# Designs tried in a protein design run: designed miniproteins, single chains. Part 63

Each design is a single chain, and the fold is of that chain. pLDDT is the mean over its residues in the fold that is shown.

## One batch from the design tools (miniprotein)

Design m2322
Fold by ESMFold2-Fast:
Structure m2322 (fold): chain A 71 residues (1-71)
Amino acid sequence: MEIEKKMIEDAKETYELAKPLLNEEEQKKVEEIVKKLIEAVKKGDIEEAQKYAGELQELLRPKAEEIEAAL
């Protein structure tokens, strides 16, 4: 469905934006969450997908705010 496709796209976009601010360990954690999100979407498990999308946003939000403050 269109919503699921957008969730995957938004997650990838957020990851690419935050990637330069992440150390190697943080990058691996984000990549793992993104993989779980994509797999949940493929299974049609919207509740699981929303859970991982939320975890990804919580992890990346402080980094995104730091980029915005630096501009």
Scores: mean pLDDT 72

Design m2323
Fold by ESMFold2-Fast:
Structure m2323 (fold): chain A 63 residues (1-63)
Amino acid sequence: AQEYYDEGVRLHGEGRYLEAIDKFTEALTADPDYAEAWRKLGETLKKLTGNEGAQRLMERLAE
């Protein structure tokens, strides 16, 4: 659980929110009571709305 959580935190920091969600989900699969993983999953989902990577792709497609 902790190992997956740490990987999710790293991915979140890199802006790889979908991969971070996957890692937080793996942490929760190993330990469903991992409150920190639930919190970070929620934070990462909020970041998807304003994902810089998605915005960058949209800008490139708009040109």
Scores: mean pLDDT 71

Design m2324
Fold by ESMFold2-Fast:
Structure m2324 (fold): chain A 93 residues (1-93)
Amino acid sequence: MALAEANPDSAEAWLIAGFEAYRRGDYETAVEYFEKAIALDPTNATAHALLGEAYFKLGDYEKAIEYYRKALAIRPDDEQVRRMLKEAEEKLK
């Protein structure tokens, strides 16, 4: 967190801060930080996948699906993200 605030132009710093928030169960803060990482580097498939995971934990399966699809658009052969997408889709069925 402090590292990302000290380096607000670093997509990697925001990605790390978001993941730390996610690990603490602070999914709303994780969403905010992953959105900052994506704003700085919109081609980072990992940031999109982690934002999807944070939305999944918040119960927002529609948003989770949206960001998993964006991650797969950048990195189509990501089997882990494809599995997470299937789990989110099953929650809506």
Scores: mean pLDDT 84

Design m2325
Fold by ESMFold2-Fast:
Structure m2325 (fold): chain A 89 residues (1-89)
Amino acid sequence: KKELLRKGAVLLTAAGILISAGSDGDLEEAVELLEEAFEYFKKGGASVDEFRAILRHAQRVADLATDPEVKKRAEELVKEVEKEIKEKE
């Protein structure tokens, strides 16, 4: 559990750095890392605040991405994370 949450947090941090760099390739890699972080957080039993951090980064990728596939993946991740938050409330 603790190991899964730590791994998710590392991936989330790396995704944030890539979003700040902001190239199309960086945003594509960022959404891949956010998808992995979300899976680790689900398996590790992450808090609502941890899911909210993924939601914030995924929303930023959706807003910034010019590639339709990257944008779609980020929008789908936003919906999945919102569902997880809703179920925990």
Scores: mean pLDDT 86

Design m2326
Fold by ESMFold2-Fast:
Parts: sequence; C-alpha cells; structure tokens
Structure m2326 (fold): chain A 80 residues (1-80)
Amino acid sequence: SKLDEVLADLARELYEVAKKLYEQGKSFEEIREELQRHADRLIEEYAEKYGLTPEEVAELRELADSILRTILNYLEEKKK
C-alpha cells in the first residue's frame, strides 16, 4: 500500500541519518533529538506530498515512534 511504501522510505531515511550521526561521533542524546526533528519533518512532507488522511498520518506517527525506538536501542547496544 501507499502507507507501507512511505513507512519503508521513512525507516530507511531515519536509519541512514542515525548511522551518519553515529559515525560522526554524535552523542546518543544528539542522535535522538536529530532523529525526532527529521521524523517530524518527513511525516509532514509525506502527508502533503501523498495526500495522507488524518488516520494514515496518525498510524505513520505511531510507526515512526516504534522505528525511532528500535534505531536508538540498536545504537545504545553498540556503545556497550
């Protein structure tokens, strides 16, 4: 579905941003804040570009939060 494609793109972009910031030596807190800002911007852009319904936007925000937590947990484990 359109939402599945948007979600896959969002996940990929957030992971790429996280990886780049991690490789630049950014702190966990800096990475978290940047990912939050990036996710918020992307969701707004996707809503406008693809004409997402309020229900689709709400679902995307919930899924984006889950993706963000997964990425941050992965990076935190790497610092052990």
Scores: mean pLDDT 81

Design m2327
Fold by ESMFold2-Fast:
Structure m2327 (fold): chain A 57 residues (1-57)
Amino acid sequence: AEEHFNKGLEYAKKKDYASAIEHLKKAVELDPSFLEARRYLEEVLEAYDKGEDVPEV
């Protein structure tokens, strides 16, 4: 869970929101009580929804 959360943060710093979302979703899936991961996932989803271009992979 923590590993995926940290990877999500790294991708978000790079503005790669698609990869950040995938890793943050995985962190929440592995630990549903990880409130910080859920909260950050929502923030990244909002940023992505504002139409920033992100690399596919």
Scores: mean pLDDT 71

Design m2328
Fold by ESMFold2-Fast:
Structure m2328 (fold): chain A 100 residues (1-100)
Amino acid sequence: SLAPLSPEVAALVERARETIKEAQKYVDKAIEAKKNGDLETAKSYIEQAKKLVEEAERILAEMERVADTLSPGERNEAEVQIGLLEIQIAVIKLTIDKIE
């Protein structure tokens, strides 16, 4: 059995997940707008997705700062969550690059 994440890290993980989920919604809307030939609307949704990616990256930087203050076990749990969130952000960034 793994210990739960520290409450501070858990709150940042949840906030990052919600931000990433919102970024994905804007990416999906941009893809749909592009399919419909609405390039200006697609561009607007891409700009919103990029802002949310930047917010998610700021949350990850805060998680790294918090992780540095934790015990080795709690830090390892935080580092796993940071790594998983980094992969999700990288996939969104790659998708944005592909649809631009």
Scores: mean pLDDT 88

Design m2329
Fold by ESMFold2-Fast:
Structure m2329 (fold): chain A 115 residues (1-115)
Amino acid sequence: DVDALADELIAELEAAFGLKPTEMTEEQRKKYEEVRKKHEPLARQRAADLAAAFGLTPEQAEMIERAYVNGFAGAETGALRESAREVAKLALQAPTPEQRDLIRAAFFAGVAEAL
């Protein structure tokens, strides 16, 4: 269940960074999409660097890129619940627990970079 995993990710963000989820307005949704788009190149570079360092596949690099940029955009715009939901969808599509852990780690790295 996407919502159950998103709630777990939110609880971890609250514990690690003191961040509280809020309801997202349409204005915040627009800002979230704009920040995500703007930072896609940085997220791609971060994912490429990790892939080179740890021998990750292109598919794993793409998952890291998407998780990182969603975490960054969520933290910067306050759209934490929406970002957690998007990352939960990615994690549930991951074929292995190790890939799920990489997605989670990338999400938290993105959040940390925005703070």
Scores: mean pLDDT 79

Design m2330
Fold by ESMFold2-Fast:
Structure m2330 (fold): chain A 85 residues (1-85)
Amino acid sequence: DMSSLIASLTDEQKEKVKEEVLKKAKEEFNPNEEEVKKLEELLDTILNSETGAEVGKKAVELGISSELTDFILIEFVREVSRVVK
């Protein structure tokens, strides 16, 4: 259960995941400063929400494309897997 796995992360691990996902998004999509702030807000929602529906709603509210949202979710799962055993 991804929600339970996220809830098990320390604050340090959450920050590390957020930083690495943002780094990869910057390398792939070259977002401007405003777009980076939106991605940070989406990542905070992923880390602190209890449901995937809330994450989807937040992405739409922020105007983030489905392609970029999918990239963020895939890279998030990869980084969570790297910081947990």
Scores: mean pLDDT 79

Design m2331
Fold by ESMFold2-Fast:
Structure m2331 (fold): chain A 100 residues (1-100)
Amino acid sequence: MTITQSPAELTVSEGSTATITATASRPTLMNWYFQKPGEAPELIIENNTTLASGVSSRFSGSGSGTTYTLTISNAQKSDTGLYIAATAFGSGEGSLLTVV
């Protein structure tokens, strides 16, 4: 399965909303991971829309058909890092978020 993320890199102001889109080559259940610099990826959204335990409600997932969206509201500098869309069958290359 091919997963394509857009944008590959984005910069947003603190307090703004960041949006990352993943397109799958077929309908799937999309998971979203956040990777801090130098750390392993951690699960933030499971099965398109389910917020992982302990994750801030500022994060939300949505999706229909082959297009899936991660939304980060009220962006914090601690949200800076790599966001990866992944399924059991493949992953995207990631989207690098910088919060300034």
Scores: mean pLDDT 87

Design m2332
Fold by ESMFold2-Fast:
Structure m2332 (fold): chain A 69 residues (1-69)
Amino acid sequence: MEELEKRVKEAKSPDEQARAFIELAKYYLEKGDYDKAIEYARQALNYAVGPLRSRIEKLLKEAEKKKKE
């Protein structure tokens, strides 16, 4: 948890910030905290450009589906 948060703060570029938020979203998805997974996936989308956006959108859709189950 704390290590992933440090990675976000230490990120030096929008791409690195997006990737750090993706890792947080995946972490919470695996833990079953779908609300936080959705939140961090949306944060990643704010920093991501190009093909990385498509990967984040799929992750966000998966978290949203899991929350409805």
Scores: mean pLDDT 77

Design m2333
Fold by ESMFold2-Fast:
Structure m2333 (fold): chain A 65 residues (1-65)
Amino acid sequence: MSVEELTEEALKRAKEEFPDAEDLEPMVRAAVALAVTAEPGDAEAAIALALGLVRALISIEERAK
């Protein structure tokens, strides 16, 4: 998959998990960029890592309140 395809798939899954989040796109794009460098050539592993990073970011924002 291209980086764009991975980003779209990760964003779709993130929206399903965090439907109340205002905008997930910038978080997902940053997470996918990092995940692709760690898991080159494995689209599913890259998507899973990107989603883990998004979950961590949302958790940090919730705890900051």
Scores: mean pLDDT 77

Design m2334
Fold by ESMFold2-Fast:
Structure m2334 (fold): chain A 58 residues (1-58)
Amino acid sequence: MEEELERLIAGARKLLDAGMPVEVVLQLVEREISELPLSEEEKREIARRVREAIHKHA
């Protein structure tokens, strides 16, 4: 979970820094999360933390 979370946040920040719209970055992140071999509860927690990190960065 932590490793996947760090990877997703780092990737999202790179895309935002490259000028990609927040809405597009969020859509890509949600797709990545849906493909992870994790429980629905873990996926929700990762999604929440990534959105929080993006909100603070944007």
Scores: mean pLDDT 78

Design m2335
Fold by ESMFold2-Fast:
Structure m2335 (fold): chain A 56 residues (1-56)
Amino acid sequence: SLAELARKYGVSVRQVSGLRTLLEDGFSDEQVVQYAMRELGLSREQAEDLVAELKK
């Protein structure tokens, strides 16, 4: 669930939902990873893991 992902990575449900919306809007995985690192303060590893989980 989005709430479980938000808790795991220390971000809000709204922020995780926003990343999913970017993926649905056709942004590439790398673009969404870069956004998560810059705007949410996630490490590359955390951002890549989160994007992979959102694509399941």
Scores: mean pLDDT 87

Design m2336
Fold by ESMFold2-Fast:
Structure m2336 (fold): chain A 100 residues (1-100)
Amino acid sequence: VSQDFIDRMRRVSDSMIDDMQSRSSSITDSNQQNQQNQLIDQFRQYTDQMISRSHDMSEDQARQRMVRIMGLFHQASNYIQMGDTQQAQQLMRQVQQIVD
């Protein structure tokens, strides 16, 4: 994987983190806000792990994994806003399997 590709992945990740933080700031329920903030922290950690491991994979593989991870985090964020913590946790388990 090229450095330009890694820089692009970080930029896309940072944009998603900004969007999720904005969403977290709009949540009035403290438990849901805390869950959303934990999700943001996990997304940062998984993005860093993914970038670290991307040196050992093709750009297509890294891109596909990143798209899947972002999609799962987006869905988990939506479930947290809906109060469905169980579904959000299930999606996060799927993210762990992708990163591992």
Scores: mean pLDDT 77

Design m2337
Fold by ESMFold2-Fast:
Structure m2337 (fold): chain A 64 residues (1-64)
Amino acid sequence: SLAESITDADIEEAINLASEKARAGDEEMAELAREATRAVEAGDLEKAREYAVKIYEKLGIEIK
């Protein structure tokens, strides 16, 4: 699946990009960044990858 192609580095990058957009006033990106960070902290890497995919999709970045 698409989520299976997401690396740990991709998750960190997605969170960083979402945090930058959140600082610019994007509340949806703020929520996605918080949820992705929470999933990483909980050790739920599957959920973290799902949030990373959502962040990249919202940014229009093709992952492949």
Scores: mean pLDDT 79

Design m2338
Fold by ESMFold2-Fast:
Structure m2338 (fold): chain A 79 residues (1-79)
Amino acid sequence: TKEGDELFKKGLEYYEQKKYEEAIELFKKAAEIFEKEKDYHRAMQAYNHAAMSYLKLNKLEEAKEYFDKAVELARKNMA
């Protein structure tokens, strides 16, 4: 929980600094931790931010992949 939150926060800091490649790695690590914890809502948020970071890098295929991951996690969080 705390580790995932700290990684996500660092990802946001790098995103704000426009260090999108570094932000992506942190968001992906945070998402993996949240998925392991079955916190699908936070995992979804982390993959959404990874996808947005890929869009900033004009990596459209990777952005779509991570937006799709976020959508899948949102569905898993629905009863």
Scores: mean pLDDT 86

Design m2339
Fold by ESMFold2-Fast:
Structure m2339 (fold): chain A 113 residues (1-113)
Amino acid sequence: MKLEEALQDAVAELERLRAEHPGPAGVVKTLKVYADSEEDRQKIIDEAKELEEKYRPEFEARGVELHISVLETDGDPAEELRKIAEATGPPLQRAVAEGRDFVHVHVVIYPKP
């Protein structure tokens, strides 16, 4: 549910950017979630994969490169930022080089305190 809302928000932001600026536009969103069990983490991973596969063909047909990444963190902000940068950089560079719009949603799994 929350991931699909984040994806819809990213699309709305992309449409706004397209109206304001000529050329390719990119949107990166981060969604923070909590999970303590392998079962809960796997559910988040599976849901993200299903949504990416469901929406990717529709986005690709419109010239938009869609990525949904699931990142795990131990709560270290530096490690979180590093993982986000590594996941975003290569797809963004490819999309820009190909003149495509870009949407990336990062689902960041945090341990419960």
Scores: mean pLDDT 77

Design m2340
Fold by ESMFold2-Fast:
Structure m2340 (fold): chain A 78 residues (1-78)
Amino acid sequence: KEKYIEYAEYFEKAGEEYEKAGDKLSAAQSYLRAGEYYKKAGKEYNEKAIEMYKKAAELGIGNLKERAEKLIEELKKE
């Protein structure tokens, strides 16, 4: 659980740095990864997972954006 939170925080920060560098694709991929680890950390992190997936959807294109949007919908039902 704690290790998943550490991984999520790492990828969230990586996403922020890629976003600052103008690398939207790498930022979106990093935010998607952060959301996956927040989801694995447990139900109490579902809101943070949704936040990360929203950032991934905003910065992503095509399949990545669609995947992030679907993950948001699925997690909101839990």
Scores: mean pLDDT 82

Design m2341
Fold by ESMFold2-Fast:
Structure m2341 (fold): chain A 61 residues (1-61)
Amino acid sequence: NKLVEQAKKLLEEARKAIEEGDFLSASILLGMARLVASFLEDEEKREEILKEIDELESQLP
């Protein structure tokens, strides 16, 4: 599913932004990942992505 792959790429970029201390870019990327996840029809994959977004958001100040 291309949307799952796009969400995972956004999450990977968000993790890199957090590691670099770029919390503004991380917030934008996580918002984009959440938007992409909202279009996923596969509920299990949507929940997995949303859980990872929540874990990364918890690392923001």
Scores: mean pLDDT 84

Design m2342
Fold by ESMFold2-Fast:
Structure m2342 (fold): chain A 55 residues (1-55)
Amino acid sequence: SSARRREEEQRRRRELVNQLTAEALRYIAYELEGDEEKAREYKERYLELKKKLDE
């Protein structure tokens, strides 16, 4: 049904948002620790997930 499809889409989107938020928080944490390499790595992961959300 359309209701089930909508629920599945909403859950998938929420999962993506949660993953994106986790990667963003890791980026911030590594920035605060001064680990520039890890910060860059998690920033790229965040941007990749954001791109998927914008599709």
Scores: mean pLDDT 82

Design m2343
Fold by ESMFold2-Fast:
Structure m2343 (fold): chain A 56 residues (1-56)
Amino acid sequence: SAEAKALAEKGLELAKQGDVGGAAALLGRSIRLAREQGDEEALAYAEKMAQEAGIS
C-alpha cells in the first residue's frame, strides 16, 4: 500500500540521519502493514529500504 511504502521511505530517511532506532521502528511497521495486506510489492520495497538502511 502507499502507507507501507511511505513508512519505508521515512524509515530510510531516519537511518540516513543517524536515527537507527526510529528507522527500525518505521521499517518494521511498514513490513508488518505490507504482510497484513498481502501487498508483495510493498513488502519487497520495505525489505529493500531496510537493507539500504543497514537493518536486516
Scores: mean pLDDT 81

Design m2344
Fold by ESMFold2-Fast:
Structure m2344 (fold): chain A 82 residues (1-82)
Amino acid sequence: KDEELLKKAKEAYKKGLEALRAGDYEKAIEYYQKALELLEKLKEPDKKLMAEALGNLSLAYRRLGDEEKAKEYEKKARELLK
């Protein structure tokens, strides 16, 4: 089951990257949030992938002008990799 969750999380992350690249920042946020939700359900979370998703959430929020949320997610990404 965890392998299937990780596969779905990676697919959501990939779709987030595609949306981010297309300038569809709200859609990118939805996909990255879905990826994080799935990754958090894993018994052994992929912290590197979670940090990457959090960093891209920060970028997407910054592109939308939400600097406060951008800083929040940037901090979460840095803290996860300590």
Scores: mean pLDDT 86

Design m2345
Fold by ESMFold2-Fast:
Structure m2345 (fold): chain A 75 residues (1-75)
Amino acid sequence: LEEALKLLEKAKEAIEKGDLEEAKKYLRQAREKASHIPEAVLGIEEALEAIEKGDLETAKKSIEAAIRVLKEKLE
């Protein structure tokens, strides 16, 4: 879970830097690490789809939602 959380933070940072391929790479890795948490996987998949559509604001919000889900599971 901690590794998935770090990958989501890196994905958000990559979006802010305009490195969308790196962001998608981190999101795919985070999805694999969080595969047992459907709510986090859904948020990550929504972020990937938003990036493909050029909706970077929605992508960041979906990443933030997935981060929140993972933090709740760590507590």
Scores: mean pLDDT 83

Design m2346
Fold by ESMFold2-Fast:
Structure m2346 (fold): chain A 60 residues (1-60)
Amino acid sequence: AGKLVVAAEDFEGKTPEELTLKKGDVLEILEVVDEETLLVRNLATGAVGLVPKRYLRELE
């Protein structure tokens, strides 16, 4: 299973490839695209998209 992270704050997707997040959303990391960007899946909705890493925290 992929590593779990949580949205630390709301994020509005600016492009079709970006995933819009609500604070508290639990996400699975699918791929590390670069040092600033992750490809994630929202576990509640099943939606997949790119998110800036700075909006995410490790889920403990």
Scores: mean pLDDT 80

Design m2347
Fold by ESMFold2-Fast:
Structure m2347 (fold): chain A 61 residues (1-61)
Amino acid sequence: MTTEQQAAVVKAAKKLLDYATERGVPEDVANEAFRRAYEKASPDATADEIFELAKEELDKL
């Protein structure tokens, strides 16, 4: 993984955690949604793309 890809993943994770906290979603649920999103994301996905996928997965939980 490149430094840019690693930064994108970290940024997306922080955005999702903030989003989940604001909505009263438990961290465990947010982490599961992020894991599913990461599995579906392309290797060159941006932070915003990973975050959008994570929100879609969170809506399924």
Scores: mean pLDDT 79

Design m2348
Fold by ESMFold2-Fast:
Structure m2348 (fold): chain A 81 residues (1-81)
Amino acid sequence: MTREEELLKRAETLAELLLNSKSPDIQVAAARGLARILKEAKENYPDLVEKLRKIVGEAVRKALTSPDPAVQEAAREALAA
């Protein structure tokens, strides 16, 4: 598997956890993981960034409406990456 394929699959998994997990701790970890993936892609794989933003955009947008302030903050960090 290429690094690009690994990043895409990880982003899809983390986006699903951010959307569907009932645990705020898991949602925070997922959002922070997505921010790290976007940052790595921005530095090393700029052509991948558009695909990653499409995958994570809905999950991050929903997380911004979370009642948990830690989840909201982590989602803002992911959006800024």
Scores: mean pLDDT 81

Design m2349
Fold by ESMFold2-Fast:
Structure m2349 (fold): chain A 97 residues (1-97)
Amino acid sequence: AMEEAFREAEAVLYYLRGKGDLGEGNYEKAIEDFKKAIELEPDSVLAAEAYVNLGEAYYKLGKKDEAIKWFQKALEIARKNGDEEVVKRAEELLKKI
């Protein structure tokens, strides 16, 4: 539906903003943006990517337990969507912490 397309577009914009914030070292802002992207599209391929980046932001803040939680969630969603690239990335990140 048209409303679904608008939610997907908004989720992409929050995800891209979150990636920008993560790259700039604005980890708390990145967390807010990724959580908003996930809220809009919780079971999508975008959500799996957002969960990986959310975990990375928490890891950068020294919040290892939260990082593990979000990497595990990313792995779960990526497996449901058949996203082998995100599965491999989440597994690699979980091995580092």
Scores: mean pLDDT 86

Design m2350
Fold by ESMFold2-Fast:
Structure m2350 (fold): chain A 71 residues (1-71)
Amino acid sequence: MSKEELEKEQIAALLRMAGAIAISAAPDEETKEKIRKVTEEGLEKIEKAKNVEEAKKILKETMKKLDEILS
């Protein structure tokens, strides 16, 4: 893998971990479903990101959405 591909994979791994933690904190199945959907959409966007900076922006935006779901 290129260095950029490796860094994007690390960003994706961080999002997978954040999503898993958010699911464990969710009070009900409806909230868990919302978290799964948002996490999956974020992961797809990271995979399609042209560079590491775009992937980091997607991570930040997706984590904000996860925080809003749990608030």
Scores: mean pLDDT 84

Design m2351
Fold by ESMFold2-Fast:
Structure m2351 (fold): chain A 70 residues (1-70)
Amino acid sequence: KTAEDYFLQGVQLRNEGRYDEAIAHFDEALKLDPNYARAWYYRGLAYAAQGRTEKAAADFAKAKELNPKL
């Protein structure tokens, strides 16, 4: 029930191809910790997998702003 718990569940759901559920879990992680760069990045990957290119680009930009090593 921490930001990390939601993030890890989102990563598993994304790996299963359950992109809408993965995005919902990343949304909860980001509500708890808006500076969680990895959650921004992985939500971007889920959006990209759905062809939601503009949303993916925005999330990747935010992740890179928070952690330039991403």
Scores: mean pLDDT 88

Design m2352
Fold by ESMFold2-Fast:
Structure m2352 (fold): chain A 61 residues (1-61)
Amino acid sequence: SEKEKEMERLIDEAVERYKKGEITPEQAARELVEKARELGYSDDEIARLAQRFAERIKELE
C-alpha cells in the first residue's frame, strides 16, 4: 500500500512536469523508470509504473 502510494506520487509528479512544459513525455518516462530503479522497484513494478504513466498521458490528449 505504501509502495502503491509512492508509485502514484511518482506518476503524478511526472505528469505535472509534462503538463507544465518542463519535460517531454519521453523524458518523463525515462526519469520515472530510472527513479523507480533507484528506489529498488522490481522489473514488474517498473513495467506497471510505466504503463500507468503512459495511460495518464494518453488521457490528457
Scores: mean pLDDT 81

Design m2353
Fold by ESMFold2-Fast:
Structure m2353 (fold): chain A 68 residues (1-68)
Amino acid sequence: SKLERARKNLEGLEEMFAAIRPNLSPEEAAQVEALLAEARRAIEAGDLETFERHMREIGAIIDRVRAR
């Protein structure tokens, strides 16, 4: 289902965030943590559109960090 895929994608992103967290500033880490919390709430509410938006925002931050 779309929800199962969303949960797996969130799990993968949370693992990725944990691995790169030492490379983020405290401000960047706090921003990603806030967006992850919003993404989890969106899944709980069944709001896949809001979930996908937050996932894109998180991905953009991670991509910028990795490009350093």
Scores: mean pLDDT 85

Design m2354
Fold by ESMFold2-Fast:
Formats: C-alpha cells, sequence, structure tokens
Structure m2354 (fold): chain A 76 residues (1-76)
C-alpha cells in the first residue's frame, strides 16, 4: 500500500468518525470542531472522493451551515 493510499484511508476514517459524532450532537460548538477536523484531514490529503463523501454526509446534518459545506467543497 502506498503512502498516498494510506493517507487517503486515514482521511476517510477521520471524516466518517467526525460525521458520526456530528449526527448524534445538537451542540453547534461540537459541529464547528468536527467540521474543522474534517477540513484539516482534507488539507493534509486532498481527495475529491473523500471530500465528496464529506459534503454529502454534512448536507444531511441540520446543524451544518451552507458556509461550512462550501468550505469543505473548496478543498476538493
Amino acid sequence: VSQEELDEGVALVHVAVAVTVMRKTEDPEVIKEEVESIKKALERNPSKEVGEFAVEELSKIPLVSEEQIKEIESLI
């Protein structure tokens, strides 16, 4: 497995965990922290596939703002 494949897999896991936390919370502060975590993961290893997964999942979470979704979209 290449470093690129490993980094992409790590980013995907971080995004999936963050989304799971965000789906269970009603706290906007937690949403903000998890969105920043996703942004950092995508900045470290920009992946269009992982980014598209993040945007799709974040769009289903009512506490995530349009601006936060656009920030993630700008990284892919």
Scores: mean pLDDT 78

Design m2355
Fold by ESMFold2-Fast:
Structure m2355 (fold): chain A 55 residues (1-55)
Amino acid sequence: SLEERHERLLEEISRLVDRWLEKVAAGDEEGARRVQREIDELIREFEEVTRELEA
């Protein structure tokens, strides 16, 4: 369902934020930028699912 997808996206974004923080703490700038791109893509999907749920 859209509700299940919305919840899964939120959980995945949260896990990627934790991974991003690990990369930043380790000084892995390239890894941090890569994870940031993945986060940006998931946020876009999350916003799309949110719009569908509000419709």
Scores: mean pLDDT 85

Design m2356
Fold by ESMFold2-Fast:
Parts: structure tokens; sequence; C-alpha cells
Structure m2356 (fold): chain A 68 residues (1-68)
């Protein structure tokens, strides 16, 4: 649902701020896990293609790598 997506995004934003402060592997792993869950829920809700979902996951992984 859109409400679940909104809640996950708010949680992801908080985890992103934590990751930027700590730059720890644990916070990176937690951020990535939530980000991947959000990407999957968004893809399901908006009927996005598998290619779009895969691209979103790769972008998220790349962003985490740049922070660490």
Amino acid sequence: SEEEIKKLKEELDKKYEELLKTKSKEDADNFLRLGLELAEKVAEHYKLSEETLELAKRILEHEVKKIL
C-alpha cells in the first residue's frame, strides 16, 4: 500500500542519516536491507518492470558503496 511505502521511506531516511554519521558496515547493511524492501514494494505497487527494479537495487548498492 502507499501508506506502507511512505512508512518505509521515512524509516529509510532515518537510517540514511545514521549511516552518514557512523559510516559503519552494520548501518550500511541495515540501510541496504530497508532500501531493497522499499524498492520491491514500490515495484509491486506501481507495477514496475523487473528491469526497473533491478536498476533501482543496483543504484542503491552503488550509493551505499560511495558512503563507505
Scores: mean pLDDT 83

Design m2357
Fold by ESMFold2-Fast:
Structure m2357 (fold): chain A 65 residues (1-65)
Amino acid sequence: MSREEAVRLLTGVGEAAALLASTASGSLKDRLTQLANEAYEAARRGGGEEVARRILERAKELGIS
């Protein structure tokens, strides 16, 4: 996975998680908000293949793929 591809995926996960968090409540909202923040932070730092993979795994656990 290229760095550009990883950043694009991380940004997409962050956007999806933030959107879902806006309509969620309770612990799910907190987990989605945390995922969005982590994905955006990873993208801002240039994102690596392993970082993207770990965030994608967490997104999948929360119903985002």
Scores: mean pLDDT 79

Design m2358
Fold by ESMFold2-Fast:
Structure m2358 (fold): chain A 64 residues (1-64)
Amino acid sequence: MSEEEKLKRAELLVGVLEGMGRIALATGVPEEEVRRRVEEGLRELAEELGIPLAELRERFPVRL
């Protein structure tokens, strides 16, 4: 898989994590718990795609 393909997948999947986080916040899940879930999802995604976690965070910041 090319680096461009990895980044496109990362953008899409980070967007899914962000959307799930926003839904959790809207349904009354505590912000600290939502942040923890999102961080864990980002780490798993970074490992699966072979992209450094720091690079994922910089390129695709999660907005809650």
Scores: mean pLDDT 82

Design m2359
Fold by ESMFold2-Fast:
Structure m2359 (fold): chain A 55 residues (1-55)
Amino acid sequence: SEVEKLLKEADELAEEAARYYALGIRDPSVQKEANEKAKRLIKKAEELYQKAKEL
């Protein structure tokens, strides 16, 4: 279903965001960039979760 596809894509984006947050913890020199990328991925995941909820 379309809902299943949206949830899978959202989960994948959330997992990628978690990896960027982890990178920022391990390497403080890239923390700001990694955190900004993670925030953008989380925002996209939230948009897809919301879209799935509305279907």
Scores: mean pLDDT 87

